# Ledger of designs, part 41: designed miniproteins, single chains, continued (5)

Each design is a single chain, and the fold is of that chain. pLDDT is the mean over its residues in the fold that is shown.

## One batch from the design tools (miniprotein)

Design m17397
Fold by ESMFold2-Fast:
Structure m17397 (fold): chain A 132 residues (1-132)
Amino acid sequence: HMLDVPEEKLREFVERTLARIKERLPEDQLNVAAVTVAALLAYLFPDRPLLGRILREEAEKYGITGKLVRSAIRALEQGRPELIVLGFYLAQEKPLPEAVRIAVETGREVLGDKAEEALRQAAFDLFGIRIP
């Protein structure tokens, strides 16, 4: 697990994705966008609780500290990604297609073409969102 996937690449992906979210999306969508990314990461890396720590550190840099984000970070740290999807439902929030686009774009740049395809598939499987 940890030896096969470099932590620096996962951190770089999360950092660039959240930076682009902060730059491109309105303030009231930042928490839902960050949780959308957290759900994609949980789907692709279900056994990587270190992603919760990475997401916490990077989200705090951009002031993305809402209750839904804190709940998603805790779910990742506890190895319970199913709680992120449940959190969306209970909050009556919807995943953001634009956050998926940003994650797919950033995944291609940082992690490569296979990660781009995996992120597109994760978005479809989890949310029914198709990115062209």
Scores: mean pLDDT 81

Design m17398
Fold by ESMFold2-Fast:
Structure m17398 (fold): chain A 86 residues (1-86)
Amino acid sequence: MAEELLDEMLATIPSWTPEKEAEAREKFRAFMEENKLTEELATLLLELQMRAARGGGKLPAEDEERARRIEAAIEAGKPAGEILRL
């Protein structure tokens, strides 16, 4: 679930306070609701961010290219099913 991945991602950022973590979770939830992201799409985005964090802030080129396409498609208002296939 997206919340479980968010927990794992936040655990990799040792400088975050509990208050900042709670705020980040609420902002992410609001972002999902405002942009009508499905749980699957939100999970994919969190997985990409977690992978980047584990890689010292760098995604493999193919994953970075995919992330850019996903962001552009969300901004263009494409349906979640189409975005997930990018």
Scores: mean pLDDT 65

Design m17399
Fold by ESMFold2-Fast:
Structure m17399 (fold): chain A 95 residues (1-95)
Amino acid sequence: ALTPEQQALRKRVAQAAAELGRELASLSDEQRREVEERLRKRLAEKMNEWLKSQGKEPLPDDEAVRLLEERVLQGDEVAAQLAIESFEEVREEAR
């Protein structure tokens, strides 16, 4: 079972994603695609930076994003923070 702290962090991930989703709803289809591509690259970049810090080889963008998502679902605090930061940074850039 997730700790109360892990549950709160998971809730923050969901909230950050929802906030970005609301910003995307106000954009054109072209602007939305650009923001989604930036998010994908940002998530992959942050995951690969963490992997390198752990002495691991970097992954292709799609695999890095998949691993990040899987770890967030497992209650990994580091992965959750990387996801939150990525959503918040991309949201700020979209404004």
Scores: mean pLDDT 83

Design m17400
Fold by ESMFold2-Fast:
Structure m17400 (fold): chain A 59 residues (1-59)
Amino acid sequence: GALDVAALRAHLAANPDIDAARVAAVLLNAGYSREQVRRALLAAGVPREEVERGLARAE
């Protein structure tokens, strides 16, 4: 299914110290594609550099 960007944004707002790499790893392990995770994190307001670093570290 599609990632719920509103729920992801709420989760990040509630957990401001959360590591983007951890979030990316959780979503990838849940079966979402790397591109879906990248787009969702960007749409949720995570800076592009943090998204790309998180995805690289999630491997």
Scores: mean pLDDT 76

Design m17401
Fold by ESMFold2-Fast:
Structure m17401 (fold): chain A 80 residues (1-80)
Amino acid sequence: SVEELIKRAEDLIKKLEEAGVITPEQAESLRKAVREDPSVALVALAVIKVMNPEKAEKYKDIIDELVDTLNALERARLAA
């Protein structure tokens, strides 16, 4: 369901925040974007990867899962 995908995205965002990949402010912005427009969250993640490439590579499995989750949310939004 869409709500399960949102919860998964929020859990992944929390993991990135706890790992220090993103700031608490970035995490809040991403959680808002997940609910309002997942495409905005995808763009924000691309910027984060460019700004901190070493941590992005170290935590790529979490980032990739978040990207997959956001793509699934965007597909669900477009199908509604």
Scores: mean pLDDT 85

Design m17402
Fold by ESMFold2-Fast:
Structure m17402 (fold): chain A 88 residues (1-88)
Amino acid sequence: LAALTQAAVDDATAEGRRAGIEIAQEAINKGLSDEEVIERLKAKQAELGARLKAQYPALSDEAVQTAAGMGFGEAERVYREMREAAEA
């Protein structure tokens, strides 16, 4: 179970980073509004949560939520850093 929890966190973090990069690139290239960025982040959150639950059914709902939260924390961080770099 510990190995499954770590795998879920690693998957969520990697997917979060990828989503953050994708959303940041689209926002910068297309001039997306903050509202549009929020909608994209929420859509990716829902997809990640559902995927983790399906891929790791042995994990508790709490563990799935924690992993998903870590992934989206990374997505927001990457988005913010890339946005700030583009504004500099």
Scores: mean pLDDT 79

Design m17403
Fold by ESMFold2-Fast:
Structure m17403 (fold): chain A 74 residues (1-74)
Amino acid sequence: SEMEKLREEAEKNTGREKVRELMLRAIDIALERGELSPELAELVREALRAQEANDQARLEEVQRRAEPLAEELE
């Protein structure tokens, strides 16, 4: 549940830079520990970039691409 802890930490802390740093670090740690697939890591990075750009269409595409991966992770 390291990803859950990092998400909770990001929600509690104020400041966009700190939240971004925690999210990127969470991705790197999860990928390094094998808790996150490279494909899912790319989707999360795209989601963060889309949020920064306020690009709703890209966020929707990321969500659509994540659905099949969530089913396979069962």
Scores: mean pLDDT 67

Design m17404
Fold by ESMFold2-Fast:
Structure m17404 (fold): chain A 90 residues (1-90)
Amino acid sequence: KPSIKEKVLKFIEELKEEAKKLDEETKEEVLIVAERFEEALKKNPSEEGAKQVLKDMIETLERFIETAKELNDKKTEETFEKLLKKLKEI
């Protein structure tokens, strides 16, 4: 059975791949955030650390969705909503 850490790491890779389909500014923001989550997992590789990163990732994607809504960017909004749904299944 995959650990939460393994599921979170796999999700970070999917997040990076989906970001490549977005505009350059959004892509750069997502890649910076993804690298910060990878660093957080390296600093605290425990189950508790992975759960904290999962929580922080959910909050970050919710902020990205709200920003996309404010900008009326439907493509970016739908992309992050799909990613958030997958993340919540962890």
Scores: mean pLDDT 84

Design m17405
Fold by ESMFold2-Fast:
Order: C-alpha cells, then structure tokens, then sequence
Structure m17405 (fold): chain A 63 residues (1-63)
C-alpha cells in the first residue's frame, strides 16, 4: 500500500504499473489523510501518473 503511494509521489510510472499488475486493489488504499495514490501523484505534479491511477480506479471500481 505505502509502496504504491511512494511510487506515485516519485512519478515512477513503471513501478506503478508493476504494483497494480500484482495487486489492483492497492488503487483503493488511502493514507492517514484520506488520500489515494492518484491524489498524491496529482499533488506532486505527476499528471501522467495521476491520469493512469485515476483511470485504473474508475475501471476497477464496482460502480
């Protein structure tokens, strides 16, 4: 969980893809401030990583 948040913060798109391939449910994990990985990536200015994470969350979300 923290690994995905750290990869998002660092803008490591390859690492993000690897982690999500291993466990897609990581996309829904929130930190102590209620932030998901895409929020962290967006706040750090990694827009491409944030878009990827947001699309994964939408696609994997039940409804």
Amino acid sequence: SKALHEAARAGRIGRVNLLLAANPSLIFEKDSLGRTAWMIAENEGHHQVAILLRMAEIAYKKE
Scores: mean pLDDT 79

Design m17406
Fold by ESMFold2-Fast:
Structure m17406 (fold): chain A 95 residues (1-95)
Amino acid sequence: SELKKLEMEKKLVLGAKDLSLLEIENNRIDEVVQIAREMAENSNIKEVAEVFQKLAEKLEENPDMPKEEKKELVEEATEEVLKIIEEEKKKIEEE
């Protein structure tokens, strides 16, 4: 089921967010970049992949960014991705 796949993607995104926020607290930004890159590579939705790629690039280009701003980038990327997934779900549910 395509709806079931999107629900699984949503759960993976939320798990990646929680792990990324934990890694930021531990100053392990390379791990956050890796998580974002892996989420981009494994996404079947182009727009989702682009959000995670941009997140990884912003974190790599701004290593001295305050932790709170890094967390905000993760939260904003997560919110954008969840909106994209909900729009894809609506397209399927309106069939």
Scores: mean pLDDT 85

Design m17407
Fold by ESMFold2-Fast:
Formats: C-alpha cells, sequence, structure tokens
Structure m17407 (fold): chain A 57 residues (1-57)
C-alpha cells in the first residue's frame, strides 16, 4: 500500500462552479481509493479551483 498525494484542479465559468467540480472529482477519487484524507480546503483562484487529497492505494 502506498500513500500518494493527488491534486485535483477544475475550471468552470465561475469560481463557485469550479470549486463544486473540484469537490466532485475529489469525491470520485476518494470512492476509488482504499482510504483518503483531504489536505486543506478547496482553493479558488478566479475560475479555477484546486484541492488536494492523500490517498491509500
Amino acid sequence: LELVAVTVTATAATGEEAAAQARAQADKISAESLSSSPIGPVEVTGTTATTSLLVVR
């Protein structure tokens, strides 16, 4: 088993939509992993959102 840091970025028409898409992608990665933990909050810059996860695979 490995601990891997995964960064998810999403871009949408608005920062709010980008944040929602980043969270949705992170949730999918989490569901496909043996275990996961978020690393900090979702960061929004303009129309791009970034979130990071530690996943076990």
Scores: mean pLDDT 79

Design m17408
Fold by ESMFold2-Fast:
Structure m17408 (fold): chain A 65 residues (1-65)
Amino acid sequence: SLEEALAAARALWEAARAQDQEATQRALGVFKEASEGRADDRDVLRILTAPDEAALDALVRELFG
């Protein structure tokens, strides 16, 4: 669902910003499952590089809404 994808993307984004490699790997796995194969490596990069939470929310809604 969009809500699951948003929660997973936010966890991935927060882990990456914290520079926690183990948390980032776990969150990436959860995000891949929540996206049901709809997200590619470019989508993951866009999520990881989102400048703030508003941009992240807008991106996830664009990709999965």
Scores: mean pLDDT 82

Design m17409
Fold by ESMFold2-Fast:
Structure m17409 (fold): chain A 100 residues (1-100)
Amino acid sequence: SSELERMRASAEELKEQALEAIEKKDWKSAATYVGVLKQGAIEVAELIEDEELKREYIEKTEEIYKKFMEALRKKDAEAAKESLEELLELINEIIDVVEK
């Protein structure tokens, strides 16, 4: 749908903003952008009709977000970037599931 395509584009933009914040060591802004990505992932996962699959995607989203926040706490830019890429891949996977 055009709405899901807009969600993909929004996620990519938020990822780029988060990456720029990480590169500038602006950990607060990075946390804010990735917090929005996490919330978006959960909102899309809530559209999944299968309750077990929905639960698994929400749990995986929270796990990746926890890894990201841990990387920020340690000021580990490389670990933060890796977790951010994992989160974006997960969001795209959730959108693919909802589109079917």
Scores: mean pLDDT 89

Design m17410
Fold by ESMFold2-Fast:
Structure m17410 (fold): chain A 87 residues (1-87)
Amino acid sequence: SHHDEIDAAEKRILGHFLRAEASTDPAERAAHLAAARATALELIGRMSPEELREFLAALQSLLAKETDPAIRATLEEIIAEVERALA
């Protein structure tokens, strides 16, 4: 279903952030952050306003716990795109 597809995509985005955090290889980190960003941007275009608000809350929760500057920058970029989609 649409809901199951969104949930699966959100889990893939989280998985990429977790892999970026765990990796010490700059190329691997960059690849996971790029994959998280690309998946999130595709997902945003398919979401309803309610799904976008739930996604925004989830991203803000992740950002609040994140200390890695590259991961924070990627989360902030995705958050800005969600906020833009809601405007």
Scores: mean pLDDT 88

Design m17411
Fold by ESMFold2-Fast:
Structure m17411 (fold): chain A 71 residues (1-71)
Amino acid sequence: DAEALIREAYEKGGILLVETEEPLPLVPGVGVRKVGDRYLTMIDPRLISEEEALRLLSGVRVLRATLARPA
């Protein structure tokens, strides 16, 4: 689930990619892009706190979440 992926991103590093039906609120340092009929938001744990990330995601319906770890 999205909450478990958030925890993993903050514990082990990586970028969280979240697909939502509606755009997440604009936060400095967080990118949002429309992809087809959905919105993709990139959350970097170094730019936003775990508490704030959880707060943002609790207010929207998450359709899919994935964790991307660069080499």
Scores: mean pLDDT 74

Design m17412
Fold by ESMFold2-Fast:
Structure m17412 (fold): chain A 100 residues (1-100)
Amino acid sequence: ELDKAAEEVAKFVKEAAQKYKNGEITLDEAVNLVFQKIVEEARKLGKITPETVAEIVRKVGELLGYKDIGEKIAEAILNGDVDTARKLMKELIEKVAEEL
């Protein structure tokens, strides 16, 4: 279930953001952990595809209240623009950390 995958990733983003806020991990480490979690959740749904990864990210953005950032990350993933996807994920994690 794609919605369940997105819910698990959204919870994990909050956990990573909290660790970053506490100084336990760097922002780059938080981004790496979040993308790793997205890939693991996509694997559980079947073949790992850019489309599946992008759809998970879009739903995660919606669940966290940052739909616009989530949509931009998804677009970067679909275009193979890794640098833009990472930069936008940093922005998402920082915004989530500010609300904790």
Scores: mean pLDDT 88

Design m17413
Fold by ESMFold2-Fast:
Structure m17413 (fold): chain A 85 residues (1-85)
Amino acid sequence: MKSALEKLLEKYVSPETAKELEEAIDNFDYEKTLELARKVAEALGLDPEEIEKRLREIFNSDESPEVKKSRITQLLLDAIVRAEE
């Protein structure tokens, strides 16, 4: 079943890109998450460097992987909401 994030991402990027990003987050793949999140930021007309900086802060924190995944998901949801305003 598709997550809320994946469904929302499909409005701006291909279904394949949305799925790959969700899989990268679920697998805690730093490099793949960073690459795909930058593509999403560009598709939304947002600054990809700002998204990269925020993701780097999350991955470098001392929080658990589950908390980091939640923060990454929230960061992407917030970026989409900002693009729609």
Scores: mean pLDDT 79

Design m17414
Fold by ESMFold2-Fast:
Structure m17414 (fold): chain A 100 residues (1-100)
Amino acid sequence: SLEELLKKAGEVARKLILHAYDLAKKRNDPELIKLVEEFEKTFAELFQAIRDGKPKEEVRELAEKVREIADKIAELSNDPTIRKLAEELFKLLDEIVEKL
């Protein structure tokens, strides 16, 4: 169901944020911190758009922005756990958009 997919996406996003933020602080990496903050903001905007019943095309554009930021976090972090979480999130976002 869409509700179950949203719940799973939220949990994966939360894990990605926590892991990436902890790593960014340990590395003293301001660029990674900025990307994590942008990810959190854009992900919140995506979920708000879905909640507000925004058009599928607008939701798709927000999902693509979330995907782009998550991919940048995975690349910059070079961390296998973050990469795995990003890939799991990408699959969930594709399924969410398909069910709208």
Scores: mean pLDDT 89

Design m17415
Fold by ESMFold2-Fast:
Structure m17415 (fold): chain A 120 residues (1-120)
Amino acid sequence: SVEEIAKEALELSTALLQQVLDTIYDRYPDLSEEIKKKLEELVKKSIEKVKEIAKKTIETGDLEKGLKELEKLFEEFIEEVGEILREAGVSQKEVDDFKEQVRLQFERLLEYLRKLIEKE
């Protein structure tokens, strides 16, 4: 059902967004408190946006539109994470490599969700 797909998308997206934060803290343990707060705020805002996309998708029944909005959110999240890491002094090459790793994880989630939508 639309509601089941939207709820699964919310759960998996939330888990991935939190996992990205954990991966950053593991790779860059010496990040300043200011940078950590920016990353935590970005993850929190992104999760709130995923909740709004899920709610709207349930209300409208428009899974294809919901998937497009989620894809756009993930691209915006990746770019903002990259900007924060650059502000923290992480090299452009490391930022680009990390952005690509995160993008592949989000692309796998989006492909999984698209396959669920195609079965409805």
Scores: mean pLDDT 90

Design m17416
Fold by ESMFold2-Fast:
Structure m17416 (fold): chain A 60 residues (1-60)
Amino acid sequence: SAEEKIAEIEKRLKEEHKKLRDSMPENGTLEETVAYIAESLRLTGEAVDEIVKIEKEARK
């Protein structure tokens, strides 16, 4: 179902964010922090786009 596909995307996003957090050094530079924020936003945006596509398909 669409709900199951969305749940899988949410689970994947949580796992990807955990990996990203775990890859950050304790004393990160400003550049590393900005890169972390940018990648976190990118991952979230991709997940949102996939969910929107699933919802549109489910309505047809």
Scores: mean pLDDT 81

Design m17417
Fold by ESMFold2-Fast:
Structure m17417 (fold): chain A 109 residues (1-109)
Amino acid sequence: MMTPLQVALQLLLGFALLNKAPQSIIDKITAVLNDPNATEEDLLNVLGELLKQMSEEERIELAKNLAMILVQQKAYDLLKKIIELLRKLGYEEAAKAAEELAKKLVAQQ
């Protein structure tokens, strides 16, 4: 069974490939995904690097997809850390989009 961390990393890899992120970022995400000792901090670090290469529209789409999958996994603490990272980096619109979608999805559970 995939952990919420592994599911989030697979989503990041898919987004990086689809949006033609730099190979160095794809390699970093792949290395973290293949590391059995990978931590939430490792995920947040590669997510931060990926977000810096994205447009606002792409950041909003990624944030919404992360909110959707992490709510399905009931990984609320990891989602909160991701939203905090988005705000720390100044990506307020992506943070709001993830938070609003998460609230809507939790209300449906």
Scores: mean pLDDT 87

Design m17418
Fold by ESMFold2-Fast:
Structure m17418 (fold): chain A 109 residues (1-109)
Amino acid sequence: SLVLEASTLLGLILLARALGEPVEKLLEELIRVLEELIERYGLSERVRRAVERARRALEEGDLERAMAWAALALGLAFEELGLEEEARAALGTARRIAEEIGDEETLAF
């Protein structure tokens, strides 16, 4: 299940972040799974734009911004799939990270 894979990857990223472990490979995998979710379920341009923002932040080496955008993209994807509880959790994670790093763009999206 791509949904289970995406949820697991976000959880692993948050755990790695808390432990001071590398997140780059986990972020790349989460972005890949998000791109697969978009293709498989025909998700909206809004989700696609959030994933593009996550990929851009990752390519620029801004791992905290990449995590915030990836969590936001996942939350939006879960909303479109009708997964209300999972969406709320992912969106809450995105908001917390964006607030911590002062990313007004992620917060306004």
Scores: mean pLDDT 88

Design m17419
Fold by ESMFold2-Fast:
Structure m17419 (fold): chain A 65 residues (1-65)
Amino acid sequence: SKEEEIEKKIAQLSLEAFVRIMLEADALAKAQGITDFSKMIDIMAEVSKKEMEELKKKEAELKAS
């Protein structure tokens, strides 16, 4: 269905965003010398904020089509 095709595209965009978040968060944690899991989660939250906002925009555009 059309909905299933949109879901597949959103899933691909989500995966790409999560990979970017992981790589950026890992690099930032290493730069700050952070090894604590709780602090790494906080870094991931900050890094993901912009990526998740952009992802929601793209999802809305796909659903509006």
Scores: mean pLDDT 79

Design m17420
Fold by ESMFold2-Fast:
Structure m17420 (fold): chain A 62 residues (1-62)
Amino acid sequence: MYNAEEAKKAGDGAYTAAQQLGRPDVATEAKRYGDLAKKYAEQGDKEKANEFVEKASRAAGG
């Protein structure tokens, strides 16, 4: 399971990857999902944290 720091880092990584692909809209979405993943991880909701980490990664990779 991801902790809050790992969730945020995954979102930031996805953001950077999407920007390099020339899709700033996808980059913004990936970053938003990373921020939500961090928020839920800090609240102890690890299921939602993992869900948003996955969404951040897929936003950059899709």
Scores: mean pLDDT 71

Design m17421
Fold by ESMFold2-Fast:
Formats: sequence, structure tokens, C-alpha cells
Structure m17421 (fold): chain A 95 residues (1-95)
Amino acid sequence: MIEVDYTLEVEVEEDGKVTRLPPSTGKATVQEAYDLALIQAAVLAATTPPGKKARVTVRLYVDGKLVMEITYDTETGEREVKISEEGKKLLEAST
């Protein structure tokens, strides 16, 4: 599998306050980068204090291009994953 340069951008919106975490950068396979983004969103949602509303948004960039956006709403438990056309091509090429 080919390794790619990734960047993870994370925002947590809690009770109307938005906190932007420092970006995480590294090298991983496309599948590993996708898994890291999904894990990051899930962990942040799970660490939200009981009784608080939080929306966790994780964006995965590969070579500066947005490939996946994950939004997790802790109030509804809803997780939305959007994979860009670039992300779909990268997954296909890495299989």
C-alpha cells in the first residue's frame, strides 16, 4: 500500500462554543488515514461530558485536498461521513 501525507483538522462545537484543535499531520496508507479520522471523531464524541451537546467535525486532507469530512452529533448519536471524489479515487487506487 502507498503511504500518503495527511492532515487532520478537528473542530468541537459544545453549547455554541467552537474549539479548533491543532492540526495533526503524518504519513499513513489511505485506509489508515481514513481509520484515524473515524477513530478521532468517535473518541472526541465519547469524551464529551454527560448532559452536554457537542458536534465533532473531523476533516481529512491528503496532499492538501479534502478527501473526507466526518460530523458526529452527540445529542442524536448521528454520524455523517462525506467522502469527496478525490477520496473515492484514492481508496480505489489503494485497493
Scores: mean pLDDT 76

Design m17422
Fold by ESMFold2-Fast:
Structure m17422 (fold): chain A 112 residues (1-112)
Amino acid sequence: SMEVEKLKKEAIEIAERIVEKLDELIKLLSKERDPSKQEEIHKLLEEVAELTERLREILEKLAELEPENEKIKEALKILEESLLEAGKADSLIERLEILKSAHAKVKELLEK
């Protein structure tokens, strides 16, 4: 349906934006500690949190519209498992790398 295709495109675009922002965060955190970048880091973290919630809502709606679609169920599973793995990470950078990899996989899965 047109609604399903629109939601899939929106999910792909949001997942891509999350990957880009997580990559930017990882690069900022990997550089020498710069107090002038603290506001930029906080803003990026807030933007990632907002986009992650929006992606979850779209994927949940897609799961309701297409209950037989195994790719959408797998995407939700990847995100849930990545949150558990990230929660066990020893550093913030490791946590962000796990989340970045998960969102990249979700994007690829939805594009297939």
Scores: mean pLDDT 87

Design m17423
Fold by ESMFold2-Fast:
Structure m17423 (fold): chain A 67 residues (1-67)
Amino acid sequence: SDLERIRELLEELGLPEEKIEEFSEAIYRYMQENKISVEEAIWRLMGLAEEIRKAESGEEVIELLEK
């Protein structure tokens, strides 16, 4: 599933389980609302890997994706 692919990427980036759950849900909602493909979301997340690891909330991750 798209959600599982997002979780797997966040796990590969070294995020703790608590952040993986919160961030994956936020990213998935953002994708559905903005009609972004999982491939596009993953590509953007990979480019922002260091910033995402430093993010404190799903809201911050969405702000990073909107840039």
Scores: mean pLDDT 84

Design m17424
Fold by ESMFold2-Fast:
Structure m17424 (fold): chain A 105 residues (1-105)
Amino acid sequence: SAEEAKRRALQLGRDAKRDGEAAKRLGEEAVELAKKEPGSKRAISLAVAAALTGIGAIFSAEQALRLLEESGVEDPEARKLAEEGKRLGEEGIKLGMEALKILDK
């Protein structure tokens, strides 16, 4: 139903934004630590966590957006949350990769 689709899309959008924000924070911490501590195993762990959390955010975001499209439900809040979560997740992955690149020197 439209109500169920809207409720699920909102939840997936919220999950995407939460996980995206977490991925960005983890990625930023990984980059900062990689610059301060050459060979830091903790920086590697944070970078991997940022990448995995970011992938999760993108997955949840794409599920939310697909659900809105397939159901024909228009929910600007769910769409905005999903789009923000996807962007933040992608940023977290990029930061995690940058941290690993710094550590590879």
Scores: mean pLDDT 91

Design m17425
Fold by ESMFold2-Fast:
Structure m17425 (fold): chain A 74 residues (1-74)
Amino acid sequence: SGLDEIAAQMQQLIADLQAGKVSVEQAQQRLLELLQRAADLYAANRDDPERQAEIERVVEQQLQQFQQVIQQQE
């Protein structure tokens, strides 16, 4: 699904950031692109509140993990 792909790409971005394969600035830019895709998916599912809640939950979990990695580098 589109959500699974977005989540997998967010997880890979976090892993790349932790491994030093991308800078914080590059990671933030790529994250914004993934968040835009997630927002588009959320809007496409406006008639499906359970799916919207799932999208929110998955995105929030990935954002929390990303924030923790950023804080460890600052």
Scores: mean pLDDT 85

Design m17426
Fold by ESMFold2-Fast:
Structure m17426 (fold): chain A 108 residues (1-108)
Amino acid sequence: SEDEKKLAAAINFVKEAAKDPEELFKRIKSSEGMREETIEALKTLLELGVPEEMVPALKKLAEFFLEVEVPEEIREEVKELLRLLGEILKSLGEDELAERLFERAEEL
């Protein structure tokens, strides 16, 4: 189905991103399309359900985005990314990490 294809694409995107979060962030800073693709992948995971196998990749991305310096120009997109990661991790029982992501989003 289209939902199965969309979910598979979102899973693959997040798994690849988690292999090198620094490279993902460089691409997010330089490309509106990469910001849109990242947000869409996270929204897809939240909407269609997150496989438990994704927890290590999502935690790695979350821990990275809690520590990065965010340029003013992309602050709103990073706030949305942090909120989406927080909601996803909360749905997986990662309450402490989710709270840290929500707090960071409010502080930006």
Scores: mean pLDDT 89

Design m17427
Fold by ESMFold2-Fast:
Structure m17427 (fold): chain A 65 residues (1-65)
Amino acid sequence: EEKEKLIKEAEDYRFKASQEVTRLAVEAANGDPETAAELYARATQLWNDAGKKGRDLKEEAEKLA
């Protein structure tokens, strides 16, 4: 169950990051070019952070096999 829990957490992180990136992209499309650039940079950071978290959780899950 611990292994399944870590895998689910990794999936949740990626799912939430995907939703946030989409939200920021929509916001940027409705804003001025300067705001759009800032929001896209933020979205990229959030996506990279979520990917790193998901990778760490998957690696921990594999150690429990």
Scores: mean pLDDT 70

Design m17428
Fold by ESMFold2-Fast:
Structure m17428 (fold): chain A 69 residues (1-69)
Amino acid sequence: DPEVEALLERAREYGKQGRITQGVDEVLKAGLLLGKPEAGEQAAVAFGMLAQQGRIDDGVELAKKILEK
């Protein structure tokens, strides 16, 4: 889904800027767009934890995997 991909790339850019709360919000929006709010919350937590460690790309990839299921 191009719109979901755009939200996750925005989360990546916010993470790179240290704006982790805004990146988490974009992941939550991706979950809502997919009709998967529970998966979105799980993906947002996973992204936030990895982003806090400076592992932004890993956080986005894990969020994608959570949202795909």
Scores: mean pLDDT 87

Design m17429
Fold by ESMFold2-Fast:
Structure m17429 (fold): chain A 89 residues (1-89)
Amino acid sequence: SSLSQEIAKVSLEISDTFAEIVELIRESGLSPEKQAEAIAALSDALTNLASEEEVLKILESLGLTDPRIKEKAKKAIELMKKLKELEEK
């Protein structure tokens, strides 16, 4: 169905966006332990549909100051909201 195709498309965009966030975290200069902590925290926040404000607080607490990470995180939040809206139809 067209709905199933739209869900698949949004899911791929979420996966691609999160992969970009992971790459930026890996390039951030944080230790491997802190990189893993950051990736886990962001993954959990996104899957729990955390607000933009909550995600930004997580990024700040982890020392992630790269504005590209903030931009990609905002995109991921909007895509997750869109996915949940589509799944409820």
Scores: mean pLDDT 84

